# Designed miniproteins, single chains, continued (2), part 7

Each design is a single chain, and the fold is of that chain. pLDDT is the mean over its residues in the fold that is shown.

## One batch from the design tools (miniprotein)

Design m4214
Fold by ESMFold2-Fast:
Structure m4214 (fold): chain A 90 residues (1-90)
Amino acid sequence: MEEALEKIEELLDSIPDPALRIAVLEMMYMLVEDPEVQEFIAKKLEELMSTLSNEELQRAAQISMEEILPWVEKVIEILEEYGVPVRPLP
């Protein structure tokens, strides 16, 4: 689990747009069923949201599913590698 969370953190840090990081984290929070992963995502969202402006938070809501899905799929791949169940994509 710790290794999976570290890989997810590295992947999120590689996303240059902080608004996109929020959008990806919000989608992942809806898809993950594991309480430990949900807690990790919630903490990351709280931390990231505290550093962003209201304009950047609004941009996160406007990001297209086409931009979000590739990153969400990469996170799902990491979680599946470590045996963590994820809900099907909508």
Scores: mean pLDDT 79

Design m4215
Fold by ESMFold2-Fast:
Structure m4215 (fold): chain A 78 residues (1-78)
Amino acid sequence: PSKETVKVGDKEKEKIKKALLEAGFSEEEAEAIANALLGKDITKSSLENLDEIAKVIKEIARSTEEAINFFLTFAKPS
């Protein structure tokens, strides 16, 4: 796993939102999750695998709040 991190800015937020929408989240859910990640540090590996992470979270999360917590867990540096 990569130890390199990227701070989530507007560009990264849009990538996260797109991956969430493609995974089946609504526009409102994708916006809320992406906004919750804004300003957080996430691994470069997570940015490269956003589609896979979003898809997994869509399967296991029961609410938008739970999806945010899972995304932070998967995308945080180890």
Scores: mean pLDDT 79

Design m4216
Fold by ESMFold2-Fast:
Formats: sequence, C-alpha cells, structure tokens
Structure m4216 (fold): chain A 70 residues (1-70)
Amino acid sequence: SIIEEMKKKKEEMIARLEDAFRDDPELAKETIESFEEEVEEKIEEYKNDPEKAQEYLDILEALVDEAVAK
C-alpha cells in the first residue's frame, strides 16, 4: 500500500539524514524530529487520498535531497 511505501521511505530518509549530519548531531536530531513529525501528519491526512499521497512521495525525496545539500 502507498502508506507502507511512505513509512519505508521515511525510514530510509531518516537514516540518510542521520548520516548526512553526522558531524552535527544536534542539527541531525532536530531535523529528523521535524521531518518525522511532518511525514506522520501527512500520512494521517492523506491516508484517504491515494492520489495526493503519491504526489507527496515524490516531494519527500526532493525535500530530503534539498535538506542535506550544503
């Protein structure tokens, strides 16, 4: 299901963020906590709207790439 894909993506992105901000553990913690909260809220909101959920999956990957860029 799309919700399972979002959860899996969240876990993969959290690991990526943790690795990217390894030299700044405080920033890593804050960024991961904020990201996790936002994703969980979006999953709850979009669980009844698979089209919107699918669009959000693409945005999630782009958002993480932008967040870890210098």
Scores: mean pLDDT 75

Design m4217
Fold by ESMFold2-Fast:
Structure m4217 (fold): chain A 65 residues (1-65)
Amino acid sequence: MATKEEIDKLKEEGVETLEVYNPTPEQVKYASDKGIKVVVHVDQITDEVKQELLDAGASKVIVNS
């Protein structure tokens, strides 16, 4: 996932949607708090972790097979 500085730059450049792979809830919350729509891709996840990502501000969580 992008650093906080990279997320800030993407928001400044007008990026409205960010696709991220295997992020932490903290990383999702940082991007979402900046007004960026976060689409999360994960290889494997529990329902509990999926809910934590949604609670952090993820717009969608996609589980890849």
Scores: mean pLDDT 76

Design m4218
Fold by ESMFold2-Fast:
Structure m4218 (fold): chain A 91 residues (1-91)
Amino acid sequence: MIRELALKAVERFLEEKGLKEITPDHAIQAGLAAAEALREAGVVTPRQARMMGIEAGEAIKDAVLKNGPLTAEEAGELAAEAIERFLASLP
């Protein structure tokens, strides 16, 4: 579910922006979109979604800067991984 929600959110973000790939300038917004999908699903609080989205966005941005622009699938997987790590750190 987390991966599906993150992937769908990143894909929808790209569609809304008219983009095919995530560039560094859009990475943080893509991460925030993935985290917001979890908030809408009732999995996290608004504050957790913001923090989680920033961390997911930073992970996407680092990958883009290292490897070049990412597809929705690649960015969604990175966002899901960052989100899963964040949730695992909660009590």
Scores: mean pLDDT 82

Design m4219
Fold by ESMFold2-Fast:
Structure m4219 (fold): chain A 118 residues (1-118)
Amino acid sequence: AEEYEKRGKEYAKEAAEAAKKGGPEGAGKAGFAFGKEMAKGGVKAGGSGGAAAGVSGISAATGAEIAAKRGNAEEAAKIIKSGGEGAASAGGRSGEEGAKKAAEGAEKGAEAAKEAAE
């Protein structure tokens, strides 16, 4: 479970870095794309940990959009990183299989965030 949690946190970091490079508009789009995939991963992970991971993803998306509307790409990136790390920790509590599915969501989220930030 710890290895999947670690990978999930690495993907959250990648999504945040992509958001930071995209400027405010790109950061908002990256946060939404990341949160959407994290929410899907949380559903697949199941249990209370999976549900918490999904909520963290949605919260990160919303917060990043608000920061982006204020013109603050750096704050949007911090929200994406914090929310993604929280989701990875919550997913890790769902057991090994749940943690794996949450990490797969984070991987897809990071890829989607990189595309959206362009």
Scores: mean pLDDT 77

Design m4220
Fold by ESMFold2-Fast:
Structure m4220 (fold): chain A 107 residues (1-107)
Amino acid sequence: SSEAEELVKELIKKLKEIAELLKKKYPDNEGVQKFVEVLEKLIEDLEKASVEDVISVLEKGIKEIKELTKKILSEEKDEEVKQFLQATADNVIGWLESLIKKLKLLK
């Protein structure tokens, strides 16, 4: 579906914008850079995914983002970084969950 492809492209664009923002805002924060690596891997997996595989890629991405965010927040000492990363992770997870719901309705 062209609509499904457009929705995936919009998500990829948003993920790229967040990854670039995090790289520029916290270039020396190891935890944030690990979060960026997970986003960039998700972008790569989404760009390579067939329409049939997109939902499974998104579900895996949600799981990996949740686990990594929990680990980073447990180790991070900067409260501003913690707050920003938690909000960013929650927004990204929300985008992934919203796309899964929309893709299931296009079936």
Scores: mean pLDDT 89

Design m4221
Fold by ESMFold2-Fast:
Structure m4221 (fold): chain A 78 residues (1-78)
Amino acid sequence: SAAEARQRLTADLLLELSKLIDVPGEDAERFRTLVLAGRLEEARRVLEETIEKNAPSEEVKKKALELLEEFMRELEAL
C-alpha cells in the first residue's frame, strides 16, 4: 500500500541520513508527522534545515541533500 511505502521510505531515509549527520529525534518525529499528513514540502524543509545545521562539511551536506532529494522524489510519486 502507499501508506506502507511511505513508512518504509521515511524509515530508510532517516536511517541513511543518520549515517551522515546527526538527526535529532524531534526533527525525525516532525518529518514523519508531516509525511503522514501529506505535507511533503514542509517535511522537506525540516530535513533541509537539519542538514544545514548538522552537516560537518560541504561534501557531507551535498551527499545528505542528494539523498533527501532522491527519497522526496519517491515519496512525491506515491
Scores: mean pLDDT 88

Design m4222
Fold by ESMFold2-Fast:
Structure m4222 (fold): chain A 105 residues (1-105)
Amino acid sequence: NKKIEDEKKKKGILDTTDAFVAILEHLAQATRKGMSPSEAATALEGLRDDVTSEINKYDSELGKRVEKMLTEATEKAKAAKTPEEVAEVIEEAARKLKELAKEYL
């Protein structure tokens, strides 16, 4: 049943997105609480690869859009001068990840 398969795919994308948004929000808070900016940027880069891999299981086009967005966020995090700036970049990435999943549906 194609309708059930499509609904299962949408649920998988939403559940995956919600889980990684929570991880990104926790990373931003850890950054504000004393994680070094460089450690936070490295963690964001690792999360980019994990999120991209998981989303690609459902949709390769959405996966490419997510990878591009998180790559741009990772570069901004690496260029940031303070923990607050890195945390703000990570929070913006979490917001954009939610919007990309919502636009896909």
Scores: mean pLDDT 85

Design m4223
Fold by ESMFold2-Fast:
Structure m4223 (fold): chain A 85 residues (1-85)
Amino acid sequence: MEAETIRAMTEAMARVVAAGRKLGVRVRLTPHVVSPETMRIEVERVNEDGTREPLLTLTARDGEIQVEVNPASALGRELAAALAG
């Protein structure tokens, strides 16, 4: 995997963590290797009772980062908006 793609994914993860902290939300990031060229990170909220709620997914492919928001999650939309600006 190219160094620039790794840097882009690392920056995206850092931005998610920073946005979660700003919103007062505890987030868990779970990486999945889909293929040698595609990495997916699932972003979930961790509730006080230990349950997890899906917020959004980050997909790195061909040096690009794509954000897919869970449309059922108001918090997922807030987090995506914080990432965009």
Scores: mean pLDDT 77

Design m4224
Fold by ESMFold2-Fast:
Structure m4224 (fold): chain A 68 residues (1-68)
Amino acid sequence: SIREEAEEIRKLLEENASKEEIRRGLKRLLEEANPETLEDSIKYIESLSEEELRYAAEAAVDSALEAL
């Protein structure tokens, strides 16, 4: 579920997980939330720096939890 994927990303951020783990978590969240735009979203996420990726992950978690 979107909530479960968002909570997992939050945990990864709190544990200071690797860029690869955070990217993987975001991919799972996008597959649940917006499967139709998944390929474009993945390309965008792959283009982000580690700092930009962490910021985007926090924003995505907040947005996903507010939408539920």
Scores: mean pLDDT 77

Design m4225
Fold by ESMFold2-Fast:
Structure m4225 (fold): chain A 67 residues (1-67)
Amino acid sequence: MILSKEEIKELLEKYPSYRFDFISGKEVSLKDKWAKDEISGFVASLKSLLESSKFDPVSNEPLVIIE
């Protein structure tokens, strides 16, 4: 299933303690210019991180910033 950016934002709102970055070690802003097929890979990675990882303040977790 391909999620909209609004749906991704809802996921992040539900789990505000989690921050995701596909380029490890850097913050990346997700802007509305991304195509849905590009977002589907993004969301799959984001969900995988949400399901497999619990955010820990001392852990080096990937960070995602949506606008």
Scores: mean pLDDT 46

Design m4226
Fold by ESMFold2-Fast:
Structure m4226 (fold): chain A 93 residues (1-93)
Amino acid sequence: YEDAAKAAEKGYNKLKSEREKRITELEQKINDAISKGDVEKAEQYRKELEQAQAEYDREFKSKGGNYLKAIADSYEQLGDKEKAEKYRKELES
């Protein structure tokens, strides 16, 4: 179970990292457009952010949730209650 837990953890962290990078890029574009008074560009970037969020939510629900459950179950089987609880709380979020 140790190798399975680590593999799932790596997959989840990659998914989370890719999501954070894309969100940060779009947030920066929105802020830049707002600072320049370009309301139309700010609205376009907000729409892109919303689409990206919906895509990540869909991916997180199917892949992320499965990763978190697999990680939590694996650590629980290993007797690592602290790590199992950490990932179960993240699954509930």
Scores: mean pLDDT 78

Design m4227
Fold by ESMFold2-Fast:
Structure m4227 (fold): chain A 114 residues (1-114)
Amino acid sequence: MAADERVMELARELYEALQNRDVHRAMEVVEELRALVPDQEAFRNQASLALATIRLEEKGRKVTTEEVAEMIKKGDPVAIKEYRKSEITLGTLESLIRMREAIDKLIERRKALA
């Protein structure tokens, strides 16, 4: 319960960061989500479902994460589309985090050699 509430809070913060085009904050929220849910498969499933639920709620649908999961299981095309978009968004942000880490290592190496 407490962990599920925190995942939803972080998913809301992620949604707001994306609406504000704040990619840096969006990446920070994804790092917090990964710290909260260290298992990669559980992270992928829980964060994608939470973000999809928020996107559906912002479109005027009153839904819970459990209801969205059931909609996906039953083949609802709108729920599936928002879940897939959420997976792509999270995958893109994880890729940007890896790129930033690679750039930071290059900068740090340059500083160490200077």
Scores: mean pLDDT 81

Design m4228
Fold by ESMFold2-Fast:
Structure m4228 (fold): chain A 66 residues (1-66)
Amino acid sequence: SAEKAFLEALGELLGLLKEKLDKLTPEVLAQLQPLDDAAAEAAAKGDFAAATEHIRRATALVRSLP
């Protein structure tokens, strides 16, 4: 289901955030905030497909950190 895909994407993001916790500067957090806000808004509307895409963009950003 779309909800399962969303929860899976969240789990992947949380794992990467834990791995790169020391790289989460205020500047990085400022880039993540609009993606988190957009994902939360989409999920609140039941649009888990859109929420998943926003989470995947956040995951790509975190993965790209040095």
Scores: mean pLDDT 86

Design m4229
Fold by ESMFold2-Fast:
Structure m4229 (fold): chain A 117 residues (1-117)
Amino acid sequence: MKPLDPEVRELLEEAIRKLREAYKEAAKAVADTRENAVRVTAVALLVVGAEASLKIGDAAGAIRDLIAAARGLAELAPDNEKVRELAREALRLAAEAARRAGDEELAREAEELVEEL
C-alpha cells in the first residue's frame, strides 16, 4: 500500500477531532432518550470508521464516513450552533482533503453539505 499523503492525513485527522467534539456535545444535549443514544452511537461509529479508513490509506472511505457523520449530527442536534459549527469546519477540512486526493465529487458533496448546515 502506498502511504497516504501526509497533508491529506493531517486534514482528515483534524476533521475527525472536530466531529468527536461535535458528537460529545450532541450527546450532552440529547442523551435523555434511548433513541437519541442510539443515534449518537451511530455517528460515533462513522467517526471510528473514518479513523480505520485512514489507517489503511483509504482517504475516500474516510471522507464518505465524515460526510455521513456530519449529516447525522445536523439531524440529531439541528438547533445546536456549536455542533453545527464543528460539523461545518470538519466538512471544509474533508472537502480540502478530497481535492488534494483528486476526488472532485466528494469535495463537491462536502462543500454542498456545508451550505445546508
Scores: mean pLDDT 84

Design m4230
Fold by ESMFold2-Fast:
Structure m4230 (fold): chain A 100 residues (1-100)
Amino acid sequence: SGLETLIRVAEGEAARLKAQQDELTKLVNDYETARKLLEEDPEAGQKALDEVEARAGKLFGVTTPEQAREAVETLKALNQSYADGLAHAEALRDELRAQL
């Protein structure tokens, strides 16, 4: 019963980290798409980039466009950090199940 509770907690943490990784992955992909669009259509690309920066600002709690831009530029490293966290949570879940 105690082990079942710990497994459930580990599964919940893995699901939470997966959701965070998916959100960051989408944001990174939208950022790369906006940067590519900026080369083909500077006006449309800048608008798309501004929208991604605003979304990053909301997710990271930054209040200026400059801070949002800095947040977006670090997203690849943050996305990798969340992926590593998910792998750790899944490994913990599997270890707990093996001890059942």
Scores: mean pLDDT 75

Design m4231
Fold by ESMFold2-Fast:
Structure m4231 (fold): chain A 65 residues (1-65)
Amino acid sequence: HGEANRRFREILEKLERGETVVAPDRTIESEEEDAGARRRHVVHESTLLAAAETALAAEKARAAA
């Protein structure tokens, strides 16, 4: 799995533990192989942090509903 997916999971786990996550203004490059073709994805860490915060909030909202 891609580096961005691993970083997203790390951020989400830290947020679930109530830890403050610092997202430096960096890009993460991830290479994934699909049907023999390599695809390179570039994701900003700040985007991953925002996505993790949104996912956690959505999960809590569903649990409370």
Scores: mean pLDDT 65

Design m4232
Fold by ESMFold2-Fast:
Structure m4232 (fold): chain A 69 residues (1-69)
Amino acid sequence: MKIIITGAKTVKKEDILKEIGYQPGDVFEEGLLPLAEKRLLETGKFESVEVRAIPTPDGVVIEVKIKEK
C-alpha cells in the first residue's frame, strides 16, 4: 500500500507516520483511518487532518492531508 502525505511543512513525514503507527507496506484496514486522524489531531500541531483511502487498480492509496498551525 502507498501513503501520500500533503501539507507537511515543518513536521517531518517520518514523525507523522510514527504518530499514525503505520508504515508503507503494511496491510490496509478501514479502522486505521479514524485512528490516524485522532492521533494526528491529538499532537496539537495541526489545524486540520483528513485521512482517506483511495482504491486504485494497483491497490489502496492512503492520503493524509494536513494543515499545520
Scores: mean pLDDT 74

Design m4233
Fold by ESMFold2-Fast:
Structure m4233 (fold): chain A 80 residues (1-80)
Amino acid sequence: SLLEEVEKLAEEIKKENPDLEEEVAKIQAYAKILGQDKIDELVAEAVDKVEAQDVDISQKKVAKEVVKKAEELVKEEEAK
């Protein structure tokens, strides 16, 4: 499945870059599957959502939201 491919890519990215946050490695894996343009769109949406909810924006909160949105998109693509 596409989700299994994302998990394998994220594991390889994390192995090559041990200091990367897990969510960042997953975002890079999703970019390989969905394309960078789609990830850039999800980042913009995640930033807007985090800024609306929090006084202080956190890259980790944005990264978690991007991963969640990308996972939902991959699941929707597999359902087609």
Scores: mean pLDDT 75

Design m4234
Fold by ESMFold2-Fast:
Structure m4234 (fold): chain A 81 residues (1-81)
Amino acid sequence: SAFDELLKQLDALLKEAGEAAKNRDYDAFKKAQRQILDVYGKILKDPAAVAKAKEALDTDDAKFISIHRDLLDKVKKKKES
């Protein structure tokens, strides 16, 4: 399904973000996070929350972490339904 394909893309991007963080590759980390947010937007169909997270990614680490956790929780709930 389209949803399963999006989950597969999300898993790959989360792995890329983790490797970038481990290697202290800030540019690769930000690129992976933007792509993760795009996948969240496709899954949740909430462009406002995704746009807010993208803005926070460049300006406010604590705000980004908070929004990212909320979006991830919503994706997990959608996977269960």
Scores: mean pLDDT 82

Design m4235
Fold by ESMFold2-Fast:
Structure m4235 (fold): chain A 60 residues (1-60)
Amino acid sequence: SGVQQQLQQQVQQRQQAILDTLLKTARSEQERQQVEEQVQSLVPQIEQQVRADYQAKLAE
């Protein structure tokens, strides 16, 4: 309902898209676990990018 909620949804969408893409290339259970751990570790970076993208749009 607010901007903060939209940003959180964008983070989840980007995280899920990256996860889905990388899981398609995973060939073993070990690789799938590594992908899930890697994507989870990227969440703070995704949050920063989503906020930066939003701020850039406001500056236009």
Scores: mean pLDDT 81

Design m4236
Fold by ESMFold2-Fast:
Structure m4236 (fold): chain A 77 residues (1-77)
Amino acid sequence: SAEEEELLAQLEAWARAVLDEALARGLSKEEIEQLFRALRDGILLFAESAGLSPEVKARLEERLAALEAETRARYAA
């Protein structure tokens, strides 16, 4: 639904903002990877607690995996 897509976009945007702030503050690659794992676990726990369907949780995991890949690419440049 449009409301589900908006929620997924908001959760991704929040995680991106936290990662962008950490990168701007000069956190190491290892620290950023640890932070990403904590963010992912927290977001997925929120989704579970909010009663999101397995389909919506799968889409959220795909968005978070894409964000992880984008973040790793920023270190490769």
Scores: mean pLDDT 83

Design m4237
Fold by ESMFold2-Fast:
Structure m4237 (fold): chain A 66 residues (1-66)
Amino acid sequence: MRGRYEITALEDGAVLLADGTVLPKGTTVRAELLEERSDGTAVARLLETGQVALIDLSKVELKPLA
């Protein structure tokens, strides 16, 4: 699924950046979902930095960007 979302981490490490940085609980990022995987993870590109992130979909809140 490709779409733009506001993604809020509900737990530490729910969003893992390609450089190995884990985002703390309560962090909100805007990202384009590039790939959703059957294991409940997604690959996304952060809109502000262009960084690729791995997202645990069970540990985030997704809000579609209007």
Scores: mean pLDDT 80

Design m4238
Fold by ESMFold2-Fast:
Structure m4238 (fold): chain A 80 residues (1-80)
Amino acid sequence: SGKEQAKKEVERGAEEKLKKVKDPKIAEIGKESLELLLKLIEETEDPELIAEASGYLLKVLESKDVKEAEEALEKLKELL
């Protein structure tokens, strides 16, 4: 199904970026953000909402420090 394919592609992209994250706390926040995004994909078919949530996951994974990652995670949680 479309949802299963979307989840698999999101997981693959996030896993590749997570491998490059050096800070274990940012990696932890990234994993939490990925789980929230995967849950959102299961609960909704709103492509705009999924795209916005995906943007926040990307911000977490590309964050320079833990505070930036935590701020992006909070934005993702507010979106849910």
Scores: mean pLDDT 83

Design m4239
Fold by ESMFold2-Fast:
Order: sequence, then structure tokens, then C-alpha cells
Structure m4239 (fold): chain A 62 residues (1-62)
Amino acid sequence: LENEIVRLQLLRDVLQIARESSRYLAETSKNPAVVAENRKAAELLDERIHEIDEEIARLKAA
């Protein structure tokens, strides 16, 4: 159980780095297509991070 939480936390950290990269590209790019694609990617990454946070909270509450 504790090892599962650690694995989820590591995955969350990787996804946070990916989200930060996508947000950076969305903010700094002058190409509208690149901005749109990276905003969408950041949104999907936010959703996945939220799902992982919920799973971690569930495991900690058990």
C-alpha cells in the first residue's frame, strides 16, 4: 500500500513536469496551433494529476 502511494507520487511529479512544459509552450509560442495544442495537453495533464491525487487520498484514508 505505502509503495503504491510512493509510485503514484512519482508519477504525479513526472506529470507535473510535463504540464509545466506544456504551459510554458502555450504561454511563449507565437504559433496559434502550438498554443492551442499545448493548452489542451496541459488540461489533460491537469485531469490526470487530479485523478492521481484522488487515488492517493483514497489510499491514505484507507
Scores: mean pLDDT 85

Design m4240
Fold by ESMFold2-Fast:
Structure m4240 (fold): chain A 111 residues (1-111)
Amino acid sequence: AARVADVGVGGVTLDDGKSMKVTVAARQAGDAATVRIVARDAKTGEVIAEGERTVAGGETAIVQGVLTGLTPGETVTIEVEATNLATGDSLTRTFSFTVGAPGEATAPLRA
């Protein structure tokens, strides 16, 4: 069956307490997919960072980025859209992270 990528997102607040390292793992079954990632401030909707990557069929892509200029207690929304290149089917997943203490792993809020 044609499928879009399965997506997981993790975050960790860096030692400055104002930066977050975000890791997006996209697993694709069958067909190649494009994965578009948009990080936004949850309160303002302002785009903090964007990225796009192609994932080959049967592969897992790991995309890492560092978000800067954050405030402790700020909520960042990570939107991940995966589009299957053979079928045109798309999957969008949204994850929210609250900037925590330095070095603290931040679990995404369940969307």
Scores: mean pLDDT 71

Design m4241
Fold by ESMFold2-Fast:
Structure m4241 (fold): chain A 65 residues (1-65)
Amino acid sequence: SREETAALIEAAMARMDAVARTDEARKVNARYREEAHRLIAAGDVEGALRTVEEGSREVTRLLLA
């Protein structure tokens, strides 16, 4: 359901917070989390999932640089 998917997205965003160990990574993660929350509030669960995936990739890139 939409509620179950939103809960999974929220869990994924919380994990992104845990791995964002640098200041730059935290700022990037925060921007993507804000966008994902906005999309969830608008009912665009698929857009929120894509946003979380993009944010995770960007944060990982910064942590490996």
Scores: mean pLDDT 79

Design m4242
Fold by ESMFold2-Fast:
Structure m4242 (fold): chain A 68 residues (1-68)
Amino acid sequence: MGRQLADELTREVRRLVEESEDEGSRAASRGIAEALKISGSLMRELMTRINKEVSTSVVAKAIQLMLK
């Protein structure tokens, strides 16, 4: 559950960043990342769970896009 949700959110944020060509679109992507911080403790628990099941390198990059 959490693994799929976090991964899908990561893909969505990444797509928004990759598709955006202007500051406005990037600001929206940052807004989503900020909203994720509001649920910080919950998201950290999900990230820990995911990290135990998948490659840390891949997950680290995905989390980097979501967190920043």
Scores: mean pLDDT 57

Design m4243
Fold by ESMFold2-Fast:
Structure m4243 (fold): chain A 94 residues (1-94)
Amino acid sequence: SVAAAEEAVIAALEPLRGGPREKLIEALRELLATTDDPVRQLVLRTAIAILEGASLEEIAELAAEIQVAIDPSLDREEVFKRVLEELERIEALR
């Protein structure tokens, strides 16, 4: 599940708590290089994109790929639009 993949990533990053952002990005890239699970790869790519300041559109595309990988019955374009709208709403509050 995505939750299990997310928990595994968070646990792996715990020793880097309070470290510079660049070290977190490097650790995530190393995890990505050793990971063969496609859902975990998408979660790691999303985390790297967020830390590198990727656009809301890029983050929404990665989130849509994760959701479709978990539930193939979902329309990727509809998920992308909904996630993008939610991210834009959250960003407007900050």
Scores: mean pLDDT 72

Design m4244
Fold by ESMFold2-Fast:
Structure m4244 (fold): chain A 96 residues (1-96)
Amino acid sequence: VTLTQSPASVTVEEGGSVSLTSTASGGAAADVQWERELADGRRVPVARSSGPTTSYVLTLHGLRPEDTAVYFPRAVVNGTVYTGPGTRLTVVPAAA
């Protein structure tokens, strides 16, 4: 099983929205969790979906600079955990 992600990196202004997509090849995932990487390298869950599927979208609205992080899909396929390569999200302050 291979997880791909799009985009690999994205920059969005504060208050904007973004969609991150992951696609599984070689199997459908029963459980998918989107995780955010903390400064110490630990990952925390931000969204979860269940059911067999091959495409996963994380949509974030009302972005803040604190949402700047690398986001990873974590998928369970046939009892094995797979992680995508990560999408780097950068949220820049909107100059009002």
Scores: mean pLDDT 78

Design m4245
Fold by ESMFold2-Fast:
Structure m4245 (fold): chain A 99 residues (1-99)
Amino acid sequence: SEEEEVREKAIEIARKISEESGKHPGLLMLDKADDEVKELLSKLPPFKSPEEAYALFAIFYADQELFKKFLEDYLAAKSEEEREEILLKYLKKALELLE
């Protein structure tokens, strides 16, 4: 689907950046994030997969203000379906900035 293509493209970009740095995407976010973003990151549940970590890192790398808004919306979501919709919405915006 178009949604799967967006996720795959964003994850691949994030993976390449992570590999070039030699650091895990979670560590790259913590190293470069401002204090407000670090506070929001501390409230995230543990990543369900490496792909989730790469997806979040793609948004972070594209624009840190976009990532902050993403985290606020994502943490406020009441269901897994809402979280997936929010993630896809912000990944589409991030991919436009990264392409």
Scores: mean pLDDT 81

Design m4246
Fold by ESMFold2-Fast:
Structure m4246 (fold): chain A 94 residues (1-94)
Amino acid sequence: SVQERIEELKRRIVELVEQAIERWRPYLTPEQLAELERLLEQLRNAETVEEFLRYVGEIMALGAEADLPDVAAFIAEMRRLLRELLELQRELEE
């Protein structure tokens, strides 16, 4: 149950990142787009919650640095979901 909830939340986070990158595509340099697509691939392939959190953090940092439209709202939503993910991970470890 907790594991299924973690996997569902991870899928939701990946989907939101995919949607954000698509919205941001016209505002990104080729280098920024390539880096975000690389990080998204690493996020999809993350084997641990710790790795997953690290890659989401890097995506959020890139979005903020690039001054992308709606990035503040994206970061706020991501922080909410990551907090939920961390709470579930703690429950799983207990």
Scores: mean pLDDT 84

Design m4247
Fold by ESMFold2-Fast:
Structure m4247 (fold): chain A 77 residues (1-77)
Amino acid sequence: DRAERLEELRKELERHYIEVLGLAPEEARERAERRVAALEGRLSEAERRALAEEERALLLKYAEEVLKELGEEAEIP
């Protein structure tokens, strides 16, 4: 069942966004739903590009957060 497989994927993505990126449950759900919509071809080309750019921004923000935490351990003269 295609719908069942897509729903399982959505739940897995939602879990990963919460567990790995620390997103709020509502934000994680919205993000997962948009990823599934892209896979179903329900998004326009512009919407798919926006989603990819937003995902890149989230990954960069996560990297910045990690670097900031490491930077907080650094001694500032």
Scores: mean pLDDT 72

